# Designed miniproteins, single chains, part 68

Each design is a single chain, and the fold is of that chain. pLDDT is the mean over its residues in the fold that is shown.

## One batch from the design tools (miniprotein)

Design m2363
Fold by ESMFold2-Fast:
Structure m2363 (fold): chain A 65 residues (1-65)
Amino acid sequence: SVEELRERVSRAAKEVDAAKEKGDWPATQEAVQRLAREMRELAEATGSRLVVVYYNEKGEWVVEV
């Protein structure tokens, strides 16, 4: 479902942030590539040209298409 794809993008974004905070460059590169793949899957499933991921005021990752 689209909701599941949004959750996958959100989890991937959190992993990028976690790896960056640890200063683990190889892990950060892997996480960024996974995020890119998940965003592409979401875009393809929704027919969207743009997927935006950001951190909101409540400390939650938000995914919009």
Scores: mean pLDDT 76

Design m2364
Fold by ESMFold2-Fast:
Structure m2364 (fold): chain A 95 residues (1-95)
Amino acid sequence: ELVEAITRAFKKLFPSRADKAEEDVKLALEEIKPYLNILKRNLDNFPLATAFIRAILGDKFKAHIEAFDLVSLGVVLHLKGYSPEEIEEYLLSLK
């Protein structure tokens, strides 16, 4: 499942925050869900789409920033048709 794949990647990329990873990822996903249509329309301009979503959220943005960026990227890859395994591999390549 997508959430589990992103959570595993987040734990490996941010081991100091591993104990909070599931909560951080779930919160980031909940904040991005209302804006999935923006991501779907801007799959080729991902940095602009994620910056725009963060700007819309403004004072409502509560997710850990690295979790939000990782979840946003994972969601874009999922929308492009990548499997959870492929998404985890890609996210881990961002070191």
Scores: mean pLDDT 75

Design m2365
Fold by ESMFold2-Fast:
Formats: C-alpha cells, sequence, structure tokens
Structure m2365 (fold): chain A 80 residues (1-80)
C-alpha cells in the first residue's frame, strides 16, 4: 500500500524550514524523505510518501528557524 503524510507550517518570513519524515511498520521506524514546498502566502508544506506491505503510520515534522508566530498543523495521513 502507499501511505502519504503531509504537514503544513504557517511561518511567514522563514528563510529555511527543516523537515523530518518517519514511517513505522510493525513497530519498526524508518526515515523517509520529505518534499518541502514554499507558498507565497507564507505557508510551507512537507509531504512524505512510502510504499509499505501493510497499512503504516507516517509522520511529517516541519520546523522554521527564526519565524515569529509560526503555527504547525497536525500531520494528515492518506492511504491508497
Amino acid sequence: VTVTGEQTLHAAGAAEVAARGTVTVNGKTTHVPVEVTAHPDGRWVGRATAETPVEADITVELHAAGAAGAVVEPTRVTVS
């Protein structure tokens, strides 16, 4: 199955965003690459996709250095 995790960070004026993605299958956690997209409205979106033999937990964490008032939304997970 394909599992996709997405997180949105609202950090207007951030010059750089750090991203970390993990997928957990049967209690084993593996790091997965996160694609980070900057939007002109000050929104940063991190997306990670993994193919797994069974349904798995995926998380995406974004962190903006030096951005005042940054707001992080929970990770949204889609399974297909």
Scores: mean pLDDT 75

Design m2366
Fold by ESMFold2-Fast:
Structure m2366 (fold): chain A 81 residues (1-81)
Amino acid sequence: SAEDEERLDRAIARAVLEIEELAERLNVPQDELDRILKRFSEEAKAVYERFLAGELSLEEALERIEEIKRRSVEEVKRAGE
């Protein structure tokens, strides 16, 4: 549904913002942040496509976005060291 798509869009946008804000706090180089965000976007797109195909419920899609975000956050922490 349009409401479910909007909720998934907001979750993805919020994850990107959280990744960017953490990278800024840790003084991560822009090139490394761009690499992390590109990977996040590619994986998030795959989740979104599976959701639109009816292969994932909204809850499952949101859980997968959270997993991808968690991995991206760990990459940002390593890049900031």
Scores: mean pLDDT 90

Design m2367
Fold by ESMFold2-Fast:
Structure m2367 (fold): chain A 75 residues (1-75)
Amino acid sequence: SEAEEQAQIVQKAADERWPEIRAIIKSMSPEQRQQAIQQLQQRKARIQADTSLPPVVKEVVLAIIDRVIEELKAA
């Protein structure tokens, strides 16, 4: 389906950018990481409330946000 294709494109883009994302997180101060966590949690809430997104796309995007939050907390 088009939604499954969109989900795969989003996942691939995230996977390809993951080394860059980790490098950025490692370069952040503790304050910058805390602000990023707060902003990502707000974005996550907005995405969860968004009824226009196909469920499979929503699940992939939320999983990516959760992974970024975990990396920020671990740094």
Scores: mean pLDDT 88

Design m2368
Fold by ESMFold2-Fast:
Structure m2368 (fold): chain A 90 residues (1-90)
Amino acid sequence: SLKEEVLETLRKMAEAIVNEDNESLTKTADKLRELIQKLLDNGEYEEAKVVEETLDKMVEIREDESLSKEEKREKLEELLKETEKKLEEI
């Protein structure tokens, strides 16, 4: 499903952030923008908003230089768990 593809891509982006893999980060970010557009085209506006808010929070975690690699992984895992729950409740 489109929601499953979104969650898979978010998980790949989280790994790219933790591993500082800028190539994979760019690729997954581009894919998520494409998936957000597909959600909007399907009339899934609330789902699109949840994904956009998740991306903003992932960027904040990426840019937080006070966090270790392990702390970033833990925060991203919790964020994605919350995002999955929100998408299932819509």
Scores: mean pLDDT 88

Design m2369
Fold by ESMFold2-Fast:
Structure m2369 (fold): chain A 84 residues (1-84)
Amino acid sequence: MSVTVVFDSGGSGPVGFDITDKESLKQGIREASRVQRRPSEADEIIKLLDQLSDEQLQQLFDWLKQNPVVTFGQLIDKLKELLK
């Protein structure tokens, strides 16, 4: 199942991606961090994503469907919530 997500953390503006799995999400984060100049936040997100179980990753994708426009800060907060 694909989720369309728009990352809007400043820099050169918002960027959108169709995300199907953890790897496509990581690639979207890396690309958005290049455009939005958020390399430290992107590195933290990728490290947190690698800690997620398949069930937690599904919870993240369900949240992204309800919240299709997100900042890197919001994504970090959600990832930390899922890992509690």
Scores: mean pLDDT 81

Design m2370
Fold by ESMFold2-Fast:
Structure m2370 (fold): chain A 66 residues (1-66)
Amino acid sequence: SKKKAIEEAERKGEQEVKDIDAAGLAATVKAMLTESGAVAAEKEKQREKDVQKAKDERDKRIEALK
């Protein structure tokens, strides 16, 4: 059903956003501890972009199913 497809897309999209955010956080923390503040800032900026892109793709997929 349409509702079941939307719920599946929401669950999968939310998990993908969480996984991307966690990976970005891990990269930022590692850079902060082992590299420089400049590298850590670049990783954090990339994390924000990756998370926003994942959220946008999730929302587009859900909207397409409505």
Scores: mean pLDDT 83

Design m2371
Fold by ESMFold2-Fast:
Structure m2371 (fold): chain A 105 residues (1-105)
Amino acid sequence: MDEIKQEIADLKKKIDQLKDSIDDNTALAEAALKKGDKDLAISLYMVVAMTSLEGIKIANKMKSLGDKDPSNKDTINKFTDDNINYFNDIRKDALTKIGELVKEQ
């Protein structure tokens, strides 16, 4: 149980790091668009979309670990479901922006 708690804590830290990476790359993509650099913006939004998929994978791993600790399962499920929704929304937005930018080329 303590080992599972430590692994869950490590995965949570990784999710936080991926969110920081998404924020940084989204800001860089928006700055690139403001300067008219569509190719750089597309590349950065692709990184955001890929990072979001990694986040979903990590959140699903946390959810499977939560199944081994029934006393904390509901808390872990809420955290993982909230983060999966967050990453899905970020991925959808990034892919939509890429699609619009590609059509304008």
Scores: mean pLDDT 87

Design m2372
Fold by ESMFold2-Fast:
Structure m2372 (fold): chain A 58 residues (1-58)
Amino acid sequence: MKPKEIVIYTDDLDAAKEKLTASFPGEVKVVEETETKIVLEATFPNGSKYKITLVKKP
């Protein structure tokens, strides 16, 4: 099964990344990081994987 994809728009990429990694109960891996986009792979304790893309608002 393909990982579920979630896109989150934010005005502060670093703050959104820190908040997500601090509050997530599983493993979070940074897959891609640019000045306007951060792509994270989140793995829940049950093995479910989510691809989370943080995008900076214009």
Scores: mean pLDDT 77

Design m2373
Fold by ESMFold2-Fast:
Structure m2373 (fold): chain A 94 residues (1-94)
Amino acid sequence: SMVDELERFLEGLKKALELMKKSSEEEQVVLLGVVGGELRRFAEKHPDPELAAKLREFGDRLLAAAYARDVEGGLELVEEAIEFIEEELKRLKE
């Protein structure tokens, strides 16, 4: 179930990234804040403390990017978070 929850979360992040790429810069700033908050919320519920800490770190960095209005850096962070979760899912399925 935790693998299934992480897979659903990953698909949500991928959809958010695609929406961001089609959005205005002002909308992208709002969406970076939303994604950062969702990463923090998912981390709080995750039983693996090391994985939770890394997800929280991505969430904190995304919230900082939103505050700084760093859309380019924020989008790169979302892509890095997606890649990190994909690698963790591969590890958990092996």
Scores: mean pLDDT 87

Design m2374
Fold by ESMFold2-Fast:
Structure m2374 (fold): chain A 87 residues (1-87)
Amino acid sequence: SVEKQIQELQELIEKLGDEVAEKGEWTPFVKGVLAAQAEAAAEIEGDERARELAERVREEMAGDEEFEKGYELGKELIKKALELEKK
C-alpha cells in the first residue's frame, strides 16, 4: 500500500516536471520538487544516477528561495507517503 502511494507520488512529480518542460518553464520551484523526488528514488530504489542528479541540482541552485520551497514541498510529500507505513 505505502509502496503504491510512493509510486503514485513519484509519478505525479514526474508528470509535473514533464508538463512544465513541455511549456518550456522549468522554474527553480519545479527543479526543487524534482530534486526531492530524485533523492527519494535514490534512497528507496538505490538509484545512484538519481542521487547524483539531485546532488548536482542542489549545488547549482544553492541559495535560491523558490528552489528551496519546491524542495521542501517535494520532501514533505515523500515524507507523508513514508509515514503511511507507520501506524
Scores: mean pLDDT 71

Design m2375
Fold by ESMFold2-Fast:
Parts: C-alpha cells; sequence; structure tokens
Structure m2375 (fold): chain A 79 residues (1-79)
C-alpha cells in the first residue's frame, strides 16, 4: 500500500516533499524517477524528466538491465 511506498522512498533518501510529488505520479513515472536519481540526477530535475514519455521508456529499459535497479523496480510493482 501507500505506507510501504512512502517507506521505500524514505529508505532511498527522498524528502517528504519529493515523496508527496512522487505519490501523485504514475507507477511508470515513479520507476523512471527512481532510475534517474540512481543515475545521478537531482530529485528536482528527475521529477520533471520522469514525466516525459521518451525519458520514462528509456529509464525503464536502463532500470530493468541493471540487477540492483531491477530488484528495486520489482519492489515498486509489488506495492
Amino acid sequence: GRERLVELFRRLGFTDEQIEEALGMSLEEQKAFVVLVLEGMSPEEALEKAKEPTVTTAMLLIGIADPEMSRLLEELDRL
């Protein structure tokens, strides 16, 4: 549920404001946001970029290809 998603985002180091914005996004956009931040983008820039369909698709492919990111994305799918 929502509580587990909030705990996951807090574990990743996101602020309460960033979590609230991410909760308003689609699951695909949430996954893209996480991958962008793990690739070194700031959370502020990642929130903006994750809403772009081309960026979302590219980040999902990158996340699936990386074993550690893939595990994290699967955790998001289960929430």
Scores: mean pLDDT 76

Design m2376
Fold by ESMFold2-Fast:
Structure m2376 (fold): chain A 86 residues (1-86)
Amino acid sequence: SELEKLREAVKRNSEKAGVDAEEVIEKAKELLPVVREAIENGEEEVRKLEEEMREAFEKGDYVTALAYVLATALLAIELKKEEAAA
């Protein structure tokens, strides 16, 4: 499943970055509504959020950067399920 692939990807990337996978997952839960709101508010807000997350990665905040990737992937799965249920 896509969720199992995401779980494995989070574990692998967290290990490579030297961060706690559970901390990444918790941060992703916080970022999920932020990512959704940015998409709803249009391309400029999405670009602004992407630039903020890129800056976090460059500064070595891998928890926030990986959490953003996970939140974006989780939202994509959620939107796909919503479309299938309609």
Scores: mean pLDDT 80

Design m2377
Fold by ESMFold2-Fast:
Structure m2377 (fold): chain A 96 residues (1-96)
Amino acid sequence: MSLEKKLAERLGISIEEAAKLLSIAMGQIREAGAVNEESLEKAKEEIYKYLSKTHSEEEAKELAEKVQEFVEENKEEIEEDIKKALEANKELEERR
């Protein structure tokens, strides 16, 4: 099962919304170079800001916390996916 589908099922949201939240989290992890306390806190803050546009502050905080927990539980898969994407992009830039 994809990460987006797992998150969607866990939070009771659409796959599209789950993909958006994961994109935000993966962006912060990519900038930090790893899943660590700093990248998880930044991801949580950015997800909270995004969700605060359509949800109450309490609901946005709860959802952001659940996404942070999901990312921490799946950190090895997320880090591997980011590493593979960066490696593939580097090879393409060296060839073109």
Scores: mean pLDDT 77

Design m2378
Fold by ESMFold2-Fast:
Structure m2378 (fold): chain A 93 residues (1-93)
Amino acid sequence: IDKELVEKGIKYIFEYVKTLSSLLDEKEREELIEKLKSLGLSEEVAKLIVDSVADYLASLPNPDNSKLTEKDLEDIKKYVYAVLESPVDLSLM
């Protein structure tokens, strides 16, 4: 996986979300997944990035997308990378 593309994807979704002042709906998630795929990310990685941002926003006690900071971006990046770099025991699937 190209970590530079993953980072660009995360940053793109994060900046886009700040312009919405709302949570991502199903249609917006699908459109963002297609956008990330157009940048060279796989569907699975694109979905992970979009879902991670959406889940992070939903976890905030008072979600205000306009108040998101660089700390929020770094927390999202850490989560995405942790999932991507986690050893998956595929023998259990």
Scores: mean pLDDT 70

Design m2379
Fold by ESMFold2-Fast:
Structure m2379 (fold): chain A 73 residues (1-73)
Amino acid sequence: TDRQKRAAESGADLGLLFAEQGELAARKGNWETAERYFAASLANADLVMLIPEGKAAGEEIRERVLELKERVK
């Protein structure tokens, strides 16, 4: 439904925002804060993947977080 589609989009946007905040925190040397943001991003990806229309977006967020975690080392 339109409501489910909007929920998936909002969750995906929030997941990407947390991933960006995690990267910024890691670049500043705030590793603990970065881990919290990456965990929040992954949690949002999991929630988005509960909606069939959001499965691909959630998987993309998950892959993005893993890539950023590797790049920040």
Scores: mean pLDDT 80

Design m2380
Fold by ESMFold2-Fast:
Structure m2380 (fold): chain A 57 residues (1-57)
Amino acid sequence: MNDKISQVAQVAGQAIADGASTEEVLKKAREEGKKLGVPEDEMERLLRSIRLALEQS
């Protein structure tokens, strides 16, 4: 897996642990992805997976 995607996932996981809302988690993940230069299509897929996981919890 791309190391950049793993780093974005870690940022999202930390935001969840800190009690952030779904919208805050997605915002932080998107910001980290932009900072790391993750392709937009990969980011959209990752953000969709994060949203689904949070909605199922």
Scores: mean pLDDT 78

Design m2381
Fold by ESMFold2-Fast:
Structure m2381 (fold): chain A 85 residues (1-85)
Amino acid sequence: KKEEWLKNLEFLNEIAEEIRKKDPNISKKEMLEKILEKAKEAGNEKVAEYAEAVLNEDKERVKAILEEWDEALRELGEELEAAAA
């Protein structure tokens, strides 16, 4: 459902902002490790899978996850425009 991907996006953004505020010079790898830990603590399997795939350099899995997120984002955008009309 669109609500589920939106929650995943909001979760990812919120965690990333918290990490950046605590350490503005954090490396990409360290940020991903902290995102993975937080996602596992919150039970957010989708964000945890994404962070783990990037850390393991699993390019095919990363692409598949991002394509799924891009499709959901596009569908949400179309629905919001229709609702505004």
Scores: mean pLDDT 71

Design m2382
Fold by ESMFold2-Fast:
Structure m2382 (fold): chain A 71 residues (1-71)
Amino acid sequence: SPERERVLRRIRAILDTAKGIVESEPDKEKAVETIKTLREYALRLMREAGVPDEEIERVKAEFDELIEKAK
């Protein structure tokens, strides 16, 4: 659906923001907490838009990898 496509584009932008934080934020604790906040926000948007659970789990895994990189 157009709504789902719009949400997925926004999720990609949020993931790109999280990648930028991993690369540029010198405070590792701040980076981890910010990415966790972005993850929760992105997962909520996907659930509200009716994105399938398996897609939500894939996006969650991408955020979890970024959190590990930020540590």
Scores: mean pLDDT 87

Design m2383
Fold by ESMFold2-Fast:
Structure m2383 (fold): chain A 96 residues (1-96)
Amino acid sequence: NKKNLSEKGFNATLEALKNGKSDEEAGKIGFEAEPSLEKIISKEEFVKRAKRINEEGADVEGLVRRLSQSHSNETIAFLADVSLETVRRYVPEQPS
């Protein structure tokens, strides 16, 4: 099951991680920032997403590269709050 954070939930999680919060705290903050996602994405899933973001760091390159494994370039641009051109700069080209 692949579930995406909304832009609001994602940005709240990312900002919390940038401010030195743990993945658990950042996930909670993201979940609380957009309660509408409770119906789609559980609090536990937000914590899992925070872990994935934190694993790549708060830098755009690492974040985009991680998201590229599970999302389209357009979805990555939305979730990371960056332009599609920025996504294309960091997404690894497929060797085939």
Scores: mean pLDDT 62

Design m2384
Fold by ESMFold2-Fast:
Structure m2384 (fold): chain A 70 residues (1-70)
Amino acid sequence: SRDDGLAEIDEFIDRIREEKRREKDPEKALRLGVLEGVAEIARWVARKTNASEEEIKKLLDLLKKNYEKL
C-alpha cells in the first residue's frame, strides 16, 4: 500500500543514519549524509503531493540505486 511504501522510505532513512554513525571513512560518511538528506526531502515531497503507490515505489527504487553507488 501507499502507507507501506512510505514506511519503507522511513526504514531506508533509518538504515542510512545507522550506517553513517558507524562509517569511519569521512568521504563515505558525507555521501551517506547527502543520500539521507535526499531521502528525507523525497519522503516529505511524496507526503505533501499525495504521491501514488507507484510513484513511491519508483522513488524507493531510485534511492536504493543511489545507495548501491556508495
Scores: mean pLDDT 87

Design m2385
Fold by ESMFold2-Fast:
Structure m2385 (fold): chain A 55 residues (1-55)
Amino acid sequence: MDEAAIRALGERYGLSPRQIRDIVLAVREGVPVSTLGFAAGLSPEQIREIVREAE
């Protein structure tokens, strides 16, 4: 994971770097993007963008 990208994503979406990392790890573990979006207050598309930019 790119630490600079994680920080930039945190600033963009109003989340901590830890929350961004937790989202990426949860997607890797097979948690549905819709479930993560609901929990984080984000759309499934925003979760997909986070994963794309953080990896």
Scores: mean pLDDT 81

Design m2386
Fold by ESMFold2-Fast:
Structure m2386 (fold): chain A 57 residues (1-57)
Amino acid sequence: RAEELARRVVELLRAGDFSSLGSLLDVDELRALMEALGQVTSLEELFPVLTERLAAL
């Protein structure tokens, strides 16, 4: 579940579809994404970090 959501988020970010993120994620999931983005330097690093943070929710 967390892995599937994280994969979809990474795909949307690669496509530049930021508007779809707001409808896909709730407030806690958006916060997890913002925290994950603060820890990574590339989108390739985002998937495992975001998966871990979403799984902790």
Scores: mean pLDDT 77

Design m2387
Fold by ESMFold2-Fast:
Structure m2387 (fold): chain A 98 residues (1-98)
Amino acid sequence: SVFEELKELGRQLQQLSPDLRDIKTQKEYLKILEKILEVAKKAPVVSEEELKRLEELIKKLKEAVEKNDVEKFLETLKEAQGLLLEIVKKIVEAEEKE
């Protein structure tokens, strides 16, 4: 299930959340976000526009890490987390109808 894969990846993100000012933690968080993007691409309910927005946010997060801009990373991450919640909600609602 796409939802079960996203649930496990979300658990991994939660474990990293207390230390998001550390650059090594930011890099590990980004790897998990890239895995979430690949899993979300498998869900027919997720639009191309939502996937493109998530890809753009991941790109901005990578740029913030490369520039060592912690505040921009955290600001962009809030936007990415909001989009992920909407994507997960759509996937859960679609799976509950089956």
Scores: mean pLDDT 83

Design m2388
Fold by ESMFold2-Fast:
Structure m2388 (fold): chain A 59 residues (1-59)
Amino acid sequence: DEDTEEAARRLAEIDPSLRETADIMRDTAIQLSKNPGGRTLAQLITDALRGEADRLEKK
């Protein structure tokens, strides 16, 4: 998912200490998105990655 990968990449670029966490969250969201029952949770993870990246960019 391009949105999930972009959000995780942005977070890791802003805070390199979160790179491993962002990669794990990205991979989890992508795996969840492949199953119909996991799509809402995958979207929440993507939104969390994007929201944290946006928050840190405002600093």
Scores: mean pLDDT 79

Design m2389
Fold by ESMFold2-Fast:
Structure m2389 (fold): chain A 72 residues (1-72)
Amino acid sequence: MLEEELKKAEEEREKVIEELRELAEQTRDNPGLYAVLRTGAAELERASPEEARKATEAARKMADQVRAILEA
């Protein structure tokens, strides 16, 4: 049971890292958003397993905010 929970957390982390990288490429004409997304992806990739959940949550919120801006 714990192993499945850790596996799901890691899968979510990997998905969010990829999402941030894709959004960064779409925002390269906006230096502020581009820098924030690239930095966020790098920090999430470097997070320890214990920090991964909190880091993933913060990164997901950032991705959602950027998506809302791009869709508007």
Scores: mean pLDDT 77

Design m2390
Fold by ESMFold2-Fast:
Structure m2390 (fold): chain A 90 residues (1-90)
Amino acid sequence: MEVTGDPDKLAKITVRAPSPEAARAAAEALSQVPGVKFISVGPTEVTAYLPASHANEAVEAAKEAAQRLGVTLEVTVEMPDKKVTGTFEG
């Protein structure tokens, strides 16, 4: 009922991948996150908006994709109040 979540607030996630195959896998993993809207799916970079309340699920999906593929993914999450960047290695 009472939730710490502004439905008007979006997070922007950007995943940088070493190959088109890794970028596609990252996009596929992110597609499972509720409310995700892809802005761009390029050969080395995937950018999407999603509800800020689901940002953690998006980060976990990207981490799982990196581990499953054995590749390094760089993930940047832009929240209304801050920007966070992390690197996940598989």
Scores: mean pLDDT 77

Design m2391
Fold by ESMFold2-Fast:
Parts: structure tokens; C-alpha cells; sequence
Structure m2391 (fold): chain A 70 residues (1-70)
């Protein structure tokens, strides 16, 4: 799945805002790490994305598309 720079920024902003609303520091770090993984995935070329297991790729792609459509 191909993501634009605008969509990548929306993904980053989504996870930063989500993390900012978390009062527990440990849960905040988990949310920030998830966001980092998803931003890194979105920056990959379609060929690099295909190197991930299909199940993991589809799960991430679904979540990222939901965020990009917000």
C-alpha cells in the first residue's frame, strides 16, 4: 500500500495525540512505539512492505488506512 507524505504525517500526529492523552507513562511509551512502527511501515516502498508477513502487513495497512481517512 502506498502512502503520501501527508498521510504519513497524519499517522504520526494520530499516535502523538493518542499518546498525549495517556496518563500512564508506561502505556504512553507503548503507544509511541506502535506509532513509530506504523510510521516506519508507511515510509517503506511497496516492495519493502511486501517483505513483511501477509497477516502483519494487512493488519497494519487496515489501521493506517483508517487513520488516513480521518
Amino acid sequence: MKFSEEEIEKIRAYYEEKAAKIADPAERVIALNEGREHVEFAKLSEEEQKKLPKEKREEIEKKLREIAEL
Scores: mean pLDDT 78

Design m2392
Fold by ESMFold2-Fast:
Order: sequence, then C-alpha cells, then structure tokens
Structure m2392 (fold): chain A 80 residues (1-80)
Amino acid sequence: SAKERLLELMERNYPIYKPKISVEEFKKRVPELEKYLDELEKEGFSEKDVIFAGEMILAGLGLGIPIEEAYKIVKEFLKK
C-alpha cells in the first residue's frame, strides 16, 4: 500500500529527509506514524492524500512538531 511504501522509504532515506532527529528516535516513532496513516485510510482518504499526509507529518517532525500534532493539522487541511 501507499502507507507501507512511504514508511519503508522514510526508514531507508530518513537521514536525507529529516537530519534534525536521529534514526533511532525516528524508528521508535514509526508505529505512531503508521497508526495515523491507517486511520486516514480507514476514513476513506485517497492514496494520494495519505502519502501527502505522511510527507507533511515527516516535514513537521523535522521542524520539532510531534507526529500527533502534525497529524491533526494535516487532517483538518485534507477535510477542506
């Protein structure tokens, strides 16, 4: 699925995308990100919207924004 591909891509290329957080800290947060991407899929958001949400959450994480907070912001954006 888009979610699975995004999570694999993130884990593999994380140092390129998110240099402000360690790979070890990122790996600890992967289950939380996966949970939120699953919730978007279950609510009927498209594969494109789920990928976009994942990318925005990762961008937020690189800026010091917690995954849960970034998820809430992106979800409200996608509802519009």
Scores: mean pLDDT 71

Design m2393
Fold by ESMFold2-Fast:
Structure m2393 (fold): chain A 80 residues (1-80)
Amino acid sequence: AAASQEEIDKAEEEAAKLVEEYMEELMKKKKMKPLEINEIIKETFSLILDGTPQKEIEEKYGVPRELITALKRLVELRLG
């Protein structure tokens, strides 16, 4: 069944929250620049679109599993 706009909006809100939490942690604890973190997020999203396995994305960039799962759900809702 096609996803409703409300389901897509909720998935986007959840993904955005997890991205913000991930960026805050890396900036505060790892002293990473916002531009570097934004590139990791962009590459993670690109790998999800390419169908890359979650474990490979986690290993390559150290992205939390919950964030990858939320981004995958968002991709499935918007493109499936």
Scores: mean pLDDT 76

Design m2394
Fold by ESMFold2-Fast:
Structure m2394 (fold): chain A 74 residues (1-74)
Amino acid sequence: ELEELLALLPETFDEEEFRALLGRLVDLSDAGKRALFRELDADGDGRVSREALLTLLTDLLQVPLERIKAALAE
């Protein structure tokens, strides 16, 4: 469930935390991960919400919820 995944994540992520999590789920270059973070950090505050991260993973990168949950449970 989406709500269960939200409970496993901090409320917001900085760029380092975001890149570390993406590196576990997808094979993207460092530059690619940084570009995605900047797109999600639209207000430029240096942080991304867990909701925006999950939307990116499920909708744009098409990572299954079960795969995300398994990675977070490690």
Scores: mean pLDDT 74

Design m2395
Fold by ESMFold2-Fast:
Structure m2395 (fold): chain A 101 residues (1-101)
Amino acid sequence: AIEEALAAALEAARELVEVGKKENDSFTVSFGEAVIERLREIEQLIRQGKYDEALFEAEVTRGMVGIVLGISKLTGSSESVIEALERLGEALDALIAALEA
């Protein structure tokens, strides 16, 4: 459950990077890469059995995705970027739920 949710979140973040590259959106690429780095940190915390710390970092990362999604909608980012951010948010929600169980 946790490992599957983490893998799905990593895949969604990589997809956000690829969408950003296709749209020539350097901000979206940089943000996606930052989320991948944060997810790798969360993976390390999970391996160490630090589930409370992993949950906190996942919640912070989810908050960042929500803010960027809000800005992207306000600034008229492409539908592909918005959809990729929404998928990443859903994957992070699933990871948070798995870490709380």
Scores: mean pLDDT 88

Design m2396
Fold by ESMFold2-Fast:
Structure m2396 (fold): chain A 91 residues (1-91)
Amino acid sequence: MDEELREQIREAEEALKAAEAAGEITNGQRAAALAGIGRLYAELGTPEDIARAVEYLTEAIALAEATPGADPAVLAKIRAELAEAQARLAA
């Protein structure tokens, strides 16, 4: 299970890098991809992986907040996920 999650994370990170290199990804799409990768890292559950989740979720929030027309409900969800990951690291 964890190995499959790590494979999904690797594929998602590679896909994001490819999209960024192409220069055609929107800020909204990039924020969604970052939040998704952060969520997968949080699912792995090791302190190192949760720290990576915090990094990705923080970047996703910053990018989404800078994006005009971002859905407040989506932002609230990502913020809640970040708070949960931070609480798990502090435990």
Scores: mean pLDDT 83

Design m2397
Fold by ESMFold2-Fast:
Structure m2397 (fold): chain A 68 residues (1-68)
Amino acid sequence: DPAQRRREYRVALAWLQYYKATEPEVKEEQAIALIESLPLSPELREELIAIVREKGLDALIAYLKSRV
């Protein structure tokens, strides 16, 4: 469902931006732990974790902004 996926992207973006605003030096492990705690589909969770591991948190935030 594209509408559900877009909602999940918005949820992930909002929480990651909020977390980075409160913790400017967010480490990869902390970003991954946050993603795992969010109410996202397992498939999307794995996709976002892969982007963080390969390209980092700022790249993930930019990716999510392009998807919402």
Scores: mean pLDDT 81

